# Designed miniproteins, single chains, continued (2): the designs that were tried, part 24

Each design is a single chain, and the fold is of that chain. pLDDT is the mean over its residues in the fold that is shown.

## One batch from the design tools (miniprotein)

Design m4766
Fold by ESMFold2-Fast:
Structure m4766 (fold): chain A 62 residues (1-62)
Amino acid sequence: MFEPGDIVQAVEDFTAKSPGELSIKKGDILEVLDASNEEWVMVKSLKTGQTGLVPKKYLEKI
């Protein structure tokens, strides 16, 4: 579904629960860095430059 270099948008707010996760707000634009895990994507926020894991269900490809 996602590949490194894809630009994605947050469809809902997500709050990080553990170290290594990234909190995002609905409407945030992010770049996919790694999507090899079945449930999680490593992303970079284009707004802040912060990186971290977000569940795939909170993201859509634009």
Scores: mean pLDDT 83

Design m4767
Fold by ESMFold2-Fast:
Structure m4767 (fold): chain A 59 residues (1-59)
Amino acid sequence: MKLARAIKDYTSPLPDGLSVKKGDILEILEETDEAFWKARSLSTGKTGLVPKDYLEEIP
């Protein structure tokens, strides 16, 4: 399972987007393109697209 942490708050303007708070832990489901990853929030269970620049991979 690939995990990432949100390094800053992100509020999605997109219907398929995921909003996150700094420190949220996410499961990376798919690296859809170079700018966005499809992720699931472990705190809320919500899925959606998040800019990868807002995420730090957890080894």
Scores: mean pLDDT 79

Design m4768
Fold by ESMFold2-Fast:
Structure m4768 (fold): chain A 74 residues (1-74)
Amino acid sequence: MLAVLGRHFYEIDKDGDGVITKEELREYLKSLGYNLSDEEVEDIIKEIDKDGDGVIDVDEFVAYLQSHAAELVP
């Protein structure tokens, strides 16, 4: 899973500027194969996007994934 996460992040951040938009993150989370509703995706985005500016910093995104990776990968 982690290798897939890293690859998808790279594909989402096509500009390579180290940030991703909330829309790109929403598509990514749905592409992970979770049975996530739009509301669940919004909750995750809100948790990651603490600044509320509509973009997610790489460090915040990576920290979120690392904290939740233990739940996804035993």
Scores: mean pLDDT 63

Design m4769
Fold by ESMFold2-Fast:
Structure m4769 (fold): chain A 58 residues (1-58)
Amino acid sequence: GKDLLVALYDFSSSEPFVLNFKKGDVLELVEKINPEWYKAKKDGKEGIIPASYVKVIK
């Protein structure tokens, strides 16, 4: 399938277009925007996430 991400830490933000997650959550990698931010999808929601909080799994 698509590249997957696993969350290394909890992340929560009230900022628009940012995706919240918990440690151990699996997300779909949509796009690597830059070294600091990825576009990801979780539970039918798409948003940006901090790259340092996740690990790419293939």
Scores: mean pLDDT 84

Design m4770
Fold by ESMFold2-Fast:
Structure m4770 (fold): chain A 60 residues (1-60)
Amino acid sequence: IGLIAKAIEDYTAKKPDELSLKKGELVEILEVVDEENVLVKSLKTGKTGIVPRYKLGNAE
């Protein structure tokens, strides 16, 4: 199981490779793209995409 994180606020995708998230949505971190961005999979929708790392917090 990869690292699970929680969206701490809503995020709207701004590029085709990004993923939109709702606050409270759980994601699995698949890869670190750079210091500011991660590739994630939404546990709700099963979709994958890039999101800013600072939009994610710890999930229990």
Scores: mean pLDDT 79

Design m4771
Fold by ESMFold2-Fast:
Structure m4771 (fold): chain A 76 residues (1-76)
Amino acid sequence: TKRKILELLREKGPLTQSEIAERLGLSKATVSRTLRELEANGVVRRIKRPGERRPAYELTVEEGVKQLEEAVKKSF
């Protein structure tokens, strides 16, 4: 579950909890718990987008760099 959320955020950019749940076919409760754990570990961060009632989540710069490095190393 954590890997799928990280891959989705890398590909689609900042997404709300509801958007992640809809795109991955997961319950909002599962996504909420997983995002909370990832935020506590510094892997994702919350951002407030204008006009939205709930925050969006994005990869931290450090985790984004790790995801790019892994993609490059595994592609060959």
Scores: mean pLDDT 71

Design m4772
Fold by ESMFold2-Fast:
Structure m4772 (fold): chain A 65 residues (1-65)
Amino acid sequence: MEKNREVGFRMAKLKETDPAAADAIQREALEVGTKEMSTVSPAEAQAKAVEVLGEKIAEREAELA
């Protein structure tokens, strides 16, 4: 639960600095989550989507550094 809050805060920060990249990352994470929902539980699909979201945020943060 704490990790979800941290990812949400980082996404909000990214939206302030690069809203287009933040939107693209969020959309990609949603696509992963919906795909996983066909094979795993909704809770597991959400966890996978949050994992992808965190990875994509980290990649963009590195590009902006």
Scores: mean pLDDT 74

Design m4773
Fold by ESMFold2-Fast:
Structure m4773 (fold): chain A 57 residues (1-57)
Amino acid sequence: MPGDRDGDGYISAEELQAILERMTGRKLTPEEVEALIKKADKDGDGKLDHKEFLSFL
């Protein structure tokens, strides 16, 4: 992959949920994922940058 187009973009709620479920070893609900996104993203735009997420993790 060239890595030029959307290779290091934002993490979607679905991707975040999958990552967190793997990290925590438990099933997360959509509302829990939304709450985590809002907690990490003070801007309230509903998205997490990959680097911001890693800092939060």
Scores: mean pLDDT 65

Design m4774
Fold by ESMFold2-Fast:
Structure m4774 (fold): chain A 98 residues (1-98)
Amino acid sequence: MSFWDKIRAELDKTLDEISKQLDEEGQKLVKEAREHFDSFVEHLKNGDYEKAREEFEKAVELLLKVAPNITDQELLDKLRDLVSKAWIALQIEETAAK
């Protein structure tokens, strides 16, 4: 399993657990964020770093809207860690491609 496949799998699991704490509106925002993370990974695998960055930013923007409603601090901390790792890895790969 690649680094990105692992990050995506952990994000999916963490977002599923977060969704259990949210109302229907929050669940829709999390689902939309998940779709943007999927697009992020696909664009990154294709070497399209600009589109990958745009999709990542959209996913983070949606998650910021639901963050105040996440009651489990451990899940919020895990989500922040995963998002941070994905961002750092994107920056490293984008820099290495130049």
Scores: mean pLDDT 83

Design m4775
Fold by ESMFold2-Fast:
Structure m4775 (fold): chain A 140 residues (1-140)
Amino acid sequence: MELLRAAYEGDLEKAKKLLEEGADVNYANEAGITPLHLAAYNGHLEIVELLLEYGADVNAQNIGGYTPLHLAAYNGHLEIVELLLEYGADVLAKNKQGGEDVLAPGNIDGKSAIDLARENGHEEIVELLEKAAEEVLKKQ
């Protein structure tokens, strides 16, 4: 899938062209990996914005249960975490135990985005995600 490659490589012009030509913004490969997962993992903010504008599923889960929010939090992409939360990312989602995940190898133990950010020393992202979780809990 050419859009997955453009999202992974940060090729904004190719991503724009492919979406204008009718590429499926929510295409998932055999591992459940979408363009939004790859752009969020690699810190490609402008591509994340583009994909969300085209209706990308902000809460898409790969076979390991990882969302784009998990991957952005894991790699310390603060501005992408902020953008995903604005689009309704589930801050409380947990990944799966015992699956294979090539984007976050070794992190398959039922962790939230807060857990992944904390383990990787991203304190500003931890604070942002804890505040988002508090707001979700206050609405109940």
Scores: mean pLDDT 84

Design m4776
Fold by ESMFold2-Fast:
Structure m4776 (fold): chain A 61 residues (1-61)
Amino acid sequence: AAPLVLTATKDYTATAADELSFKKGDRLQVLAASADGRVTATSLSTGQTGVVPLEYLAPAA
């Protein structure tokens, strides 16, 4: 399978219960996109699933 994987461009600390915390360089598998510029993603480092701001993510190089 070829899942859509994005890389975190900076550290993020969750500010809501449904959000995911991550560190710069973490890879996240995107599951779904929302209208608010957020995505539901699974961290490949922790296996945790949550909402992350898309602006913090870039395509894997």
Scores: mean pLDDT 76

Design m4777
Fold by ESMFold2-Fast:
Structure m4777 (fold): chain A 78 residues (1-78)
Amino acid sequence: MLSERELAILRAIAEKGEATASELAELLGLSQATVSRTLKRLEEKGLVEKIKRGRTTYYRLSEKGVEELVRHLQKEYE
């Protein structure tokens, strides 16, 4: 199951469309190390995709990531 931190990161990426680890750290008030570790875990689960643009790495939700986020949001609002 997803942790609250994993859900917060997935939600932030969904709202931005794509985001860097540093942008997510600033937005969520977390360290870059914490965000990077969580993003690696989400990537290993197949919930986020890494996209390189030049020297910058962006993260976006995979199709599975969107499905998991929607499932958790439905439980939050129901």
Scores: mean pLDDT 82

Design m4778
Fold by ESMFold2-Fast:
Structure m4778 (fold): chain A 60 residues (1-60)
Amino acid sequence: APGTKAVALKDYEAKTPEEVSLKKGEVVTILEEHEDGTWRVQTSKGEVGLVPSEYLKLLS
């Protein structure tokens, strides 16, 4: 399937309108990786936004 999956290592609360909140163990699809250490993801609920990459672990 297109898109790399990642799992949230810990809870994250969105701090800006561009970010999304995650719960530990939530699986997201990686859409874009940015040089500043943030990744654009899509959640299982269809939300799209940025999270710090340190909160995510790539699957596969």
Scores: mean pLDDT 80

Design m4779
Fold by ESMFold2-Fast:
Structure m4779 (fold): chain A 85 residues (1-85)
Amino acid sequence: SVEELIAALKEAGTDVNMQDSLGNTLLHYEAMAGQGERGVERIEALLALGADPLAKDKEGRTALDIARERGDEESARVLEAAIEA
């Protein structure tokens, strides 16, 4: 569940904005991994934990760019709202 994801990240002391060697954050991987309601819920949970929607990978892509490229309109909408807030 989303609650289990939030609890696991907090208990692990995970920096939600940690970037790997490709510049990818957890938001980037969530945008790549899935479509639909469950993906949206996980993106919202990461944003609530302080994930930066403006973080860019080594190609200059945000999680929003990835969601748009994949045609994930629901995830794109949530990420757009987070950037505008």
Scores: mean pLDDT 76

Design m4780
Fold by ESMFold2-Fast:
Structure m4780 (fold): chain A 105 residues (1-105)
Amino acid sequence: SKETIDELVKFLNSLGLNATEEFIESVFSFDKDGDGKLDFEGFLALIVALSTGLNKVDEELLEEIKKDKEFVNGLKKLFKKYDKDGDGELDLDEFKALLEDLFSD
């Protein structure tokens, strides 16, 4: 929802990350259920885009990053740590906790 997108934009900016509403909407295009939860594919796309500072999903770069099994497995382990209900998706609160753990100094 727009409210979920606005919350994520504000939260990411509070961590010093320059996130836009348009970018967050593009990440949620991977939300297959439309429930406002983020699956691992959407999470990976967001982390890659934030790490590059591009504020866009780069499918070619994403496919290259997916070949780095050590990096991908590390992110999968972190994702599962915050996936409290084990449904393979993160709600807004779980996702914010993960991002704070990943990006806070």
Scores: mean pLDDT 70

Design m4781
Fold by ESMFold2-Fast:
Structure m4781 (fold): chain A 62 residues (1-62)
Amino acid sequence: PKVIAEALSDYTAKTKDELTIKKGDTVEILEIIDLEWAKAKNLATGETGLIPIKYLELKEVL
């Protein structure tokens, strides 16, 4: 199933492995890494990377 979340705030990647998001971006959660981090794809930019889960709100599971 495809897991969709919305960015609750802006986050700028601090390393090349992290994902940059802007508030309101639609993000697909690809993998849960731990309690704080997920691997996700920003559907607005097509970029993939690690993002703190606290900046995401789960919207739907497709």
Scores: mean pLDDT 83

Design m4782
Fold by ESMFold2-Fast:
Structure m4782 (fold): chain A 71 residues (1-71)
Amino acid sequence: MDLSAIDAVLAEYDTDGDGYIDASLLPAVLRKLGLRPSMQEIIDMVKELDTDGDGRIDLAALGERLRALMS
């Protein structure tokens, strides 16, 4: 998937416009970007991005992580 599509996909899942998504949506986001993460990779990414344990992931932090992962 094209790296330029990351922001578009993230915006599609940010239905509230608050700049966050539920951690439960992460597998769907990754698959939409053409990635096939293992359960362990999803768990590790959630732990890295959801540092407060509130179940919410900052889209700016997620976007940077995805660009680094896919580059």
Scores: mean pLDDT 76

Design m4783
Fold by ESMFold2-Fast:
Structure m4783 (fold): chain A 72 residues (1-72)
Amino acid sequence: MIDELAESAKAVLDAINALKAAGKTDQAREYGKKLQELVEKAIEAISNGDVETAQKYIDELKKLAEEAKAAA
């Protein structure tokens, strides 16, 4: 789960870096804020043993990565 969370977060970060490379710095910052929020919620769920909620936020990170890539 932690590895999947890290991999999903990295996918969003890679998309944010693509937005920065495209000169879309403000959009990159917006996606960065969403990334931090989802990662914090996923870590909190993992810490509480709530595997189902943690998986939900990991899935949201995967969707966020797809959206950010489409925006680049």
Scores: mean pLDDT 83

Design m4784
Fold by ESMFold2-Fast:
Structure m4784 (fold): chain A 60 residues (1-60)
Amino acid sequence: SHAAAFAVFDKDGDGVLSYEELRTLLRMMGREPTDEEIKAYDKDGDGVIDFDEFVALLAS
């Protein structure tokens, strides 16, 4: 499930992934997003992706 994949890389358990962790996870799932796609889903521009943003990225 998406939640299980996200949780494996959420080392701090705070519900967010760094861009590096997200890229690694997506590559393991057979995807390669661009930096622009990741930034487009980063609502706050804070350099991390929450679970809702991760699911939205997978849906595109």
Scores: mean pLDDT 73

Design m4785
Fold by ESMFold2-Fast:
Structure m4785 (fold): chain A 63 residues (1-63)
Amino acid sequence: GPVVTAEALRDYTAKRPDELSLKKGEVLEVEILDDSDPLWWHVRDLRTGKEGWVPRLYLKISE
């Protein structure tokens, strides 16, 4: 999928093993693996290699 820079707008604690935790102000380079869900993205963090679901409202995408 597309590779984008994403900024975490607020803290998110993963509640399932298939989710990623976010820290407010964290800048991530992610590959979007699945964008079919209206509320969640399935992403791969390219710096850590971790994959998981993140809530769309918690991320600002910057290309």
Scores: mean pLDDT 83

Design m4786
Fold by ESMFold2-Fast:
Structure m4786 (fold): chain A 77 residues (1-77)
Amino acid sequence: MKKLSRSEAAALSVAARLRLVGAMIDYELGQITKEQAEKDFEEAIKYLEEVGERADPETAALIRKDLEWLKKEKEKF
């Protein structure tokens, strides 16, 4: 896989987290279904795992922390 720069990996990680926070809020407000929210979480988890594999060790450690949080949030569905 092509390696990501530290800034690229960090930006992609932040973007994925913000997208999921938005999906969670939309779900709580009844704007999207539980199934849609769950799919958004699964897609972001898969995406971040791929970004983590392409990142430097320090950025990969931060992404692993984000993945643990996302997996825990998904368990609420």
Scores: mean pLDDT 75

Design m4787
Fold by ESMFold2-Fast:
Structure m4787 (fold): chain A 56 residues (1-56)
Amino acid sequence: MKEEAEKLVDKGLQLASQGRLDEALDLVNEALKIDPESSRAKLAKALIEQRRAAAA
């Protein structure tokens, strides 16, 4: 459901703010499995991946 996907995105962004980028990506990817057209989930994934790349 869309609401279920949005909750996963919210939790993923919360984990990303704590520096838990791998766990954040797992939750955002799960949200995309539920709602693959979610712009918010797509943007969250891009931001988390950018943070991982910047850390290297």
Scores: mean pLDDT 80

Design m4788
Fold by ESMFold2-Fast:
Order: C-alpha cells, then sequence, then structure tokens
Structure m4788 (fold): chain A 62 residues (1-62)
C-alpha cells in the first residue's frame, strides 16, 4: 500500500456476515479500499481483512 491510511475504532463492532471484520474500540486498522461512503475494507494487525461501517472508524493523520 503506497499510502498507509490508518483508522481507529471508535467502538466495538461485531461482524454479522463473513465479509465483515470484528473490531474492538481503540484498535488501529489499515484501510485497504473505500467501497462506498458507508463501508471500508480494512485489515487488522494479524492480517485479517473485512468490511466495517465507516461510522465506527476515525481517521488517524500520519
Amino acid sequence: MKTDLRVRALRDYTATSPDELSIKKGEVLKVLEVLDREWLLVQDKNGNKGIVPAEYLAPIPG
């Protein structure tokens, strides 16, 4: 990834489908792709990928 865009989880999110990623409040995630205005494809520190609602995430400036 040429831009290490990172986001922080504002609250816990539990995946409700196989395409989603469960996250914990305060977790830092890498943004892989912006799918639409409501969903981001992200990756956790362990390499797990999934979509998360954008409203649960806040950008972290580099």
Scores: mean pLDDT 78

Design m4789
Fold by ESMFold2-Fast:
Structure m4789 (fold): chain A 65 residues (1-65)
Amino acid sequence: MFQPGDIVQALYDYKAVSPEELSLKKGELLEVLEVVDHVRVRARSLTTGEEGIVPKFGLKIVGRK
């Protein structure tokens, strides 16, 4: 369901558990850059510009290009 270019919103605060992961704040908007697998995406925060791996749980698609 997730695709590169999707705009997603964090549904919860998420704290990164590894250095390749991105920490999220509830309500934060991100752009999906790459679908890594069925449970993970690589995304860029539209707030900070930081990139990292985020789990698909707790993300909602709010826009598409």
Scores: mean pLDDT 80

Design m4790
Fold by ESMFold2-Fast:
Structure m4790 (fold): chain A 69 residues (1-69)
Amino acid sequence: NELDKKLLEAARKGDLEEVKKLIEEGADVNARIEAPPSHPLANTTPLGLARDNGHLEVVELLLENGAEQ
């Protein structure tokens, strides 16, 4: 899903406004990177990417919108 891929990238970058917009457009807050288990980013979520990159405001926004831990 193109929206899910954009959400993953916005969360990685810490783009709070883009994350909010993509959620409003119907992106899955629990989307996962589709990659083999051997890939370092396999099954990473928007919440995981925001957390790993220190984007606390994006982490809070994702949790408020139903992101699973």
Scores: mean pLDDT 79

Design m4791
Fold by ESMFold2-Fast:
Structure m4791 (fold): chain A 86 residues (1-86)
Amino acid sequence: MLEKYAEVLEKLTGQKLSPEDVEELFKLMDNDGNGKITYEEAKAVLKRLGLSDEEIEELLKIADKDGDGTIDYEEFKYMLEELLKK
């Protein structure tokens, strides 16, 4: 179950983003521990968290500043901060 992640997202939609929450979420997506996640990995997890395909595509476009199809921790953090601002 991804109940813990649903609760984190609910918390973040009404509260300031916690660095620990972002780090934990990123580590769960970064299965190989290389500090990078692929678009496919990000989409799979974000869909399970209840985000729409359109929201996911927008966030990935914002996060992937270098256009290489991977997202590092700083890009992922920025993406979540932008999601919370809407």
Scores: mean pLDDT 66

Design m4792
Fold by ESMFold2-Fast:
Parts: structure tokens; sequence; C-alpha cells
Structure m4792 (fold): chain A 114 residues (1-114)
């Protein structure tokens, strides 16, 4: 699957010394992209590895007017394990999107996740 291909690519790049806070397409960091992936033991472990390597848990995708954090993406996608992990590592539960002013909990509710 595309998610598994991306996961293998990202792990290889990290092993070669990639900057964990690198801005990717639309200003997303690796932590943003992994936070949105399905809750598997592998993707949860990778999220924890990125944070341990110095990933900013409160990174903002500044290229988008919505100013999304990894916690916004995990909550919007209903990734309960990643939401819990991000919160335990200092993610701001009160971070608001840029134009709409929505918290991660608001995005979860809007997308049918509670």
Amino acid sequence: SDAQAYLRYLRAELEEGMDVNRKLLRGFTPLHLVAALPDTDETVALLETLISLGADVNAVATDLPERLTPLHLAAAAGRRRKVALLLSRGADPDAKTGTTGLTPADLAALNGHT
C-alpha cells in the first residue's frame, strides 16, 4: 500500500540521517504524516522514534492557512493510540486551526471520532 511504501521510505531516510523536522509538501513534517497514518504497532513505534529523535510535537504546517499540528491530523483521522502518545509527549490539546479556530477534539468530533 502507499502508506507502507511511504513508511519504508521514511524509515530508510531516518537511518541515513534525515532532519526529523524537515518541511515536506505543504509544510508538513514527517511527524504530521505519520500521525495521520492508521494505528498499527509499526506506525505508533515510528511516531515515538521521531519524537525521541527530536521531532517537534507541536510543529505547525505554516504553508497551509489551517496551521495544522500533528495532534490535529491524528484526531481528525481518529488515530486514538497516536492521539494518546502525542498528548503524553507534550502536544497542545488547545492548539487551534488558523481560519476555523478548531481544536484537535473539535476536528475529531466533526469527523465522527470521540
Scores: mean pLDDT 82

Design m4793
Fold by ESMFold2-Fast:
Structure m4793 (fold): chain A 70 residues (1-70)
Amino acid sequence: MELSEETLKYLEKGSKAFEAGDYEKAIEYLEKALELEPNNRIAYYGLGVAYKKLGDYEKAEEYFEKAKEL
């Protein structure tokens, strides 16, 4: 699957936010990646992990299921 340069930049920013422990910031960047590429499995999985880290298990399950379908 091909990623646009812009989608890759947001995925990289999200990854750096995860490394910093800024899960809310990671969510912002991953949501922007999904705006550019709505079927991006990496972004859905990342959102699931970020919401789980924030204790929002309901949203985490929703994003994990979407990642699994892709």
Scores: mean pLDDT 81

Design m4794
Fold by ESMFold2-Fast:
Structure m4794 (fold): chain A 114 residues (1-114)
Amino acid sequence: ASGADVNAANEMGLTPLHLAAARGDVEKVKELLANGADVNAKDIMGLTPLHIAALYAALAEDPSAKLEVIRVLLENGADVNAKDIFGLTPLDLARLSGHEEAVKLLLENGADPN
């Protein structure tokens, strides 16, 4: 039995779920969500795990893992229209990353294009 708080944030407000999303670690994302991780946790910049996955989708060596993380987060109730401190949504970050498949996936899941 793990005694670790699944939602414990570091000094930047990053939870284990943010870090797993940044790495494209699909298995760890699923494990954390199964153990009660807050899918909509915000770091000090207002970034959710979905923002992080969308931003780093095109910067990953294997973008397919980041797309699967996006799918898993959305299936677990991630707010597709969450805004960071600059008013940017996961869709805005996917557009900035240039990853067309992440943009399409977010739009298919109710992302506001405006």
Scores: mean pLDDT 82

Design m4795
Fold by ESMFold2-Fast:
Structure m4795 (fold): chain A 110 residues (1-110)
Amino acid sequence: SLADRLFEAARAGDLAAVKAALAAGADVNAARPDDGRTALMIAVESTGDLELVKLLIDAGADVNAASTVDGRTALMIAKLLGYDDIVDLLLSAGADPNAKDKGGLSTSEL
């Protein structure tokens, strides 16, 4: 599917493939059935690539989407992995630092 192509491109850090999937009509906010992870979450977790994260946000990615497996947002993942530039970008894009994961922890408490 287009969503699967977007997820694989985001996981690989392939900006050209991400752009191609989006141009073909991939939903930037599609969530994986198994864990609820979006392309934005996958890009943060797998690559830490600031340009890729910015591309997804500019394409309309929901910065406050939460995964179904742990309730974590892209902001929480970036904070846990120490990607301070991505944390700053997500906050400037409207990410909620007070949203809580399934463990009851917010980004402010990490």
Scores: mean pLDDT 87

Design m4796
Fold by ESMFold2-Fast:
Structure m4796 (fold): chain A 57 residues (1-57)
Amino acid sequence: MLARAVADFRSSSPNALSFRKGDLLEVLEELGDRLLVARSLATGATGLVPARYVELL
């Protein structure tokens, strides 16, 4: 499933994915209502993404 970032997100956590507004992400797993596991299409990196920062396409 494809998602688009609606805001910039930066994290110092090694388990979280950092991204910028407009970045395309591939959603790999939904962890309840608040968190996703996603892969950045730009970098190929995977990590936790707050669901509120992305729009599912």
Scores: mean pLDDT 83

Design m4797
Fold by ESMFold2-Fast:
Structure m4797 (fold): chain A 66 residues (1-66)
Amino acid sequence: MAVLVARVRRDYKAKTPDELDVKKGDIVEVFVPAEGDRARARNLKTGKEGFVPLDLLGEVLEVRPV
């Protein structure tokens, strides 16, 4: 298992209860492996967890083994 630390490239509002609200510039921890076109993530600003679309993720800042 690994955690990617990535910056969100645009605002996104959750469309289902399992998705995560994020804003452009938020830093998220992304849990890998991804599930299709989405991955489970935690928003470090809010502490909330949910799925985010992978196309929303910008630059990967860090890769951490866990």
Scores: mean pLDDT 78

Design m4798
Fold by ESMFold2-Fast:
Structure m4798 (fold): chain A 98 residues (1-98)
Amino acid sequence: MRTALHVAAERGDLDLVRRLLAEGADVNARDDEGRTPLHLAAENGHLEIVRLLLATPGADVNARDLEGRTPLHLARENGHEEVVELLLAAGADPAAQP
């Protein structure tokens, strides 16, 4: 189910992401495509939101959507080099090929 955290992460609304996480929003919530907020932030190149989500306890850096794509795959596909480096530093699997 798409949550307010998914919408905030997709739009790049850092202050809303910060507030929702403080209110107990599930950092690993999955939408109808199996995507987490981290997938959407990575796809859209929202570096500071990616950083904030990865700093949240229990965040799954290697979550796979229904197509088997991780946040790292989406960042690479969209050319977000700083997000790619941040995800790798956080433990993303560089060998996870589709």
Scores: mean pLDDT 85

Design m4799
Fold by ESMFold2-Fast:
Structure m4799 (fold): chain A 121 residues (1-121)
Amino acid sequence: TGLLFAAARGGYVERVEELIKTEDVNAKDENGRTPLHLAAESGRVEVVRLLLEAGADVNAKDNNGRTPLHLAAESGHVEVVRVLLEAGADVTAKDNNGKTPLDIAIENGHWEVAEVLREAL
């Protein structure tokens, strides 16, 4: 249901801890996005850590072929990018437009994210 998606996007750590006991951490919304996609896009570092510990697929692709790492890079969330890389995120993953997380970081002017991603190549 939509509860885990809303809690992940909002950064509601205690609510996420409770919901992961009963909800599927890899459930997809209408856009093919998992709770991890929404936490990553929103810069929710602690929620990202909790979802990964609960078995979230770090390389899940949404309907646009974007991974959580693509969304963190687009939004410039450096600490989320670091956490996803530590969890084994694929830095070379291409979305449906052939763009990597590095390409997206550069296009959006997120230079610190771009530096972190280059070091992981």
Scores: mean pLDDT 92

Design m4800
Fold by ESMFold2-Fast:
Structure m4800 (fold): chain A 71 residues (1-71)
Amino acid sequence: GMEEAVEEAAEVAVETYEKGVAAGEISVNVRPALDEKIEELAKRLGLDEEQKEEMRRRAEVLALSRYLKRA
């Protein structure tokens, strides 16, 4: 459901950032990959625009928390 989708979206953001850093990117923009994943998840779960924004907000908070603990 929504909680699993938030976890999946957050993981994409963290993985995208780690891959960019490993590739030597000076500045890693995770937004395009995160936005694409949220759109995919919203279509898969039949979410409306309000639910998509809630997922994005929760995923961003979770990704920041996870990244800071791993970095």
Scores: mean pLDDT 78

Design m4801
Fold by ESMFold2-Fast:
Structure m4801 (fold): chain A 154 residues (1-154)
Amino acid sequence: NDAEKVKEAIEKALELTKKRFKPSPEVQKALEIMAKYYKEGKVREAAEEAAKKYELPPELRTIFGVVLKALEEAGVTTPEAKLLMLYFDYLVQAAMIGGELTEEIIELALEVARAELEYVEKLKAGKLTPEEIEEMKKEIGRLRGKLIELAENK
């Protein structure tokens, strides 16, 4: 069943995320809140509602709204927690595409998460010109494209 494959992808991503970051109980709670939205098939709906609630700029992925909401509900505000949550999202996406997470996919997921977090923080701080926004979007797109390609080819 497709639901079982989604559950397995989430469980693999959770295990890898916990091993790399060794998150506090509060950060683990945020991670489990986000994982629940994936398991219930409600990630897109939750992301769209959260993006409206937090008035996210249109340049940001709506999933970042779910990250902010889960962190708020868990009482966590650190940049490290935001990075961890974005890394988890990329691992879930890769596992849903290819089933297996190779070391190359795992490291690339972290690289994409770091690039996206830097983009989000700079964009929210009003520090980016339109040209810099396009440059950062292209680089994130390149890394995400590589992640998808590796996941499709196992």
Scores: mean pLDDT 83

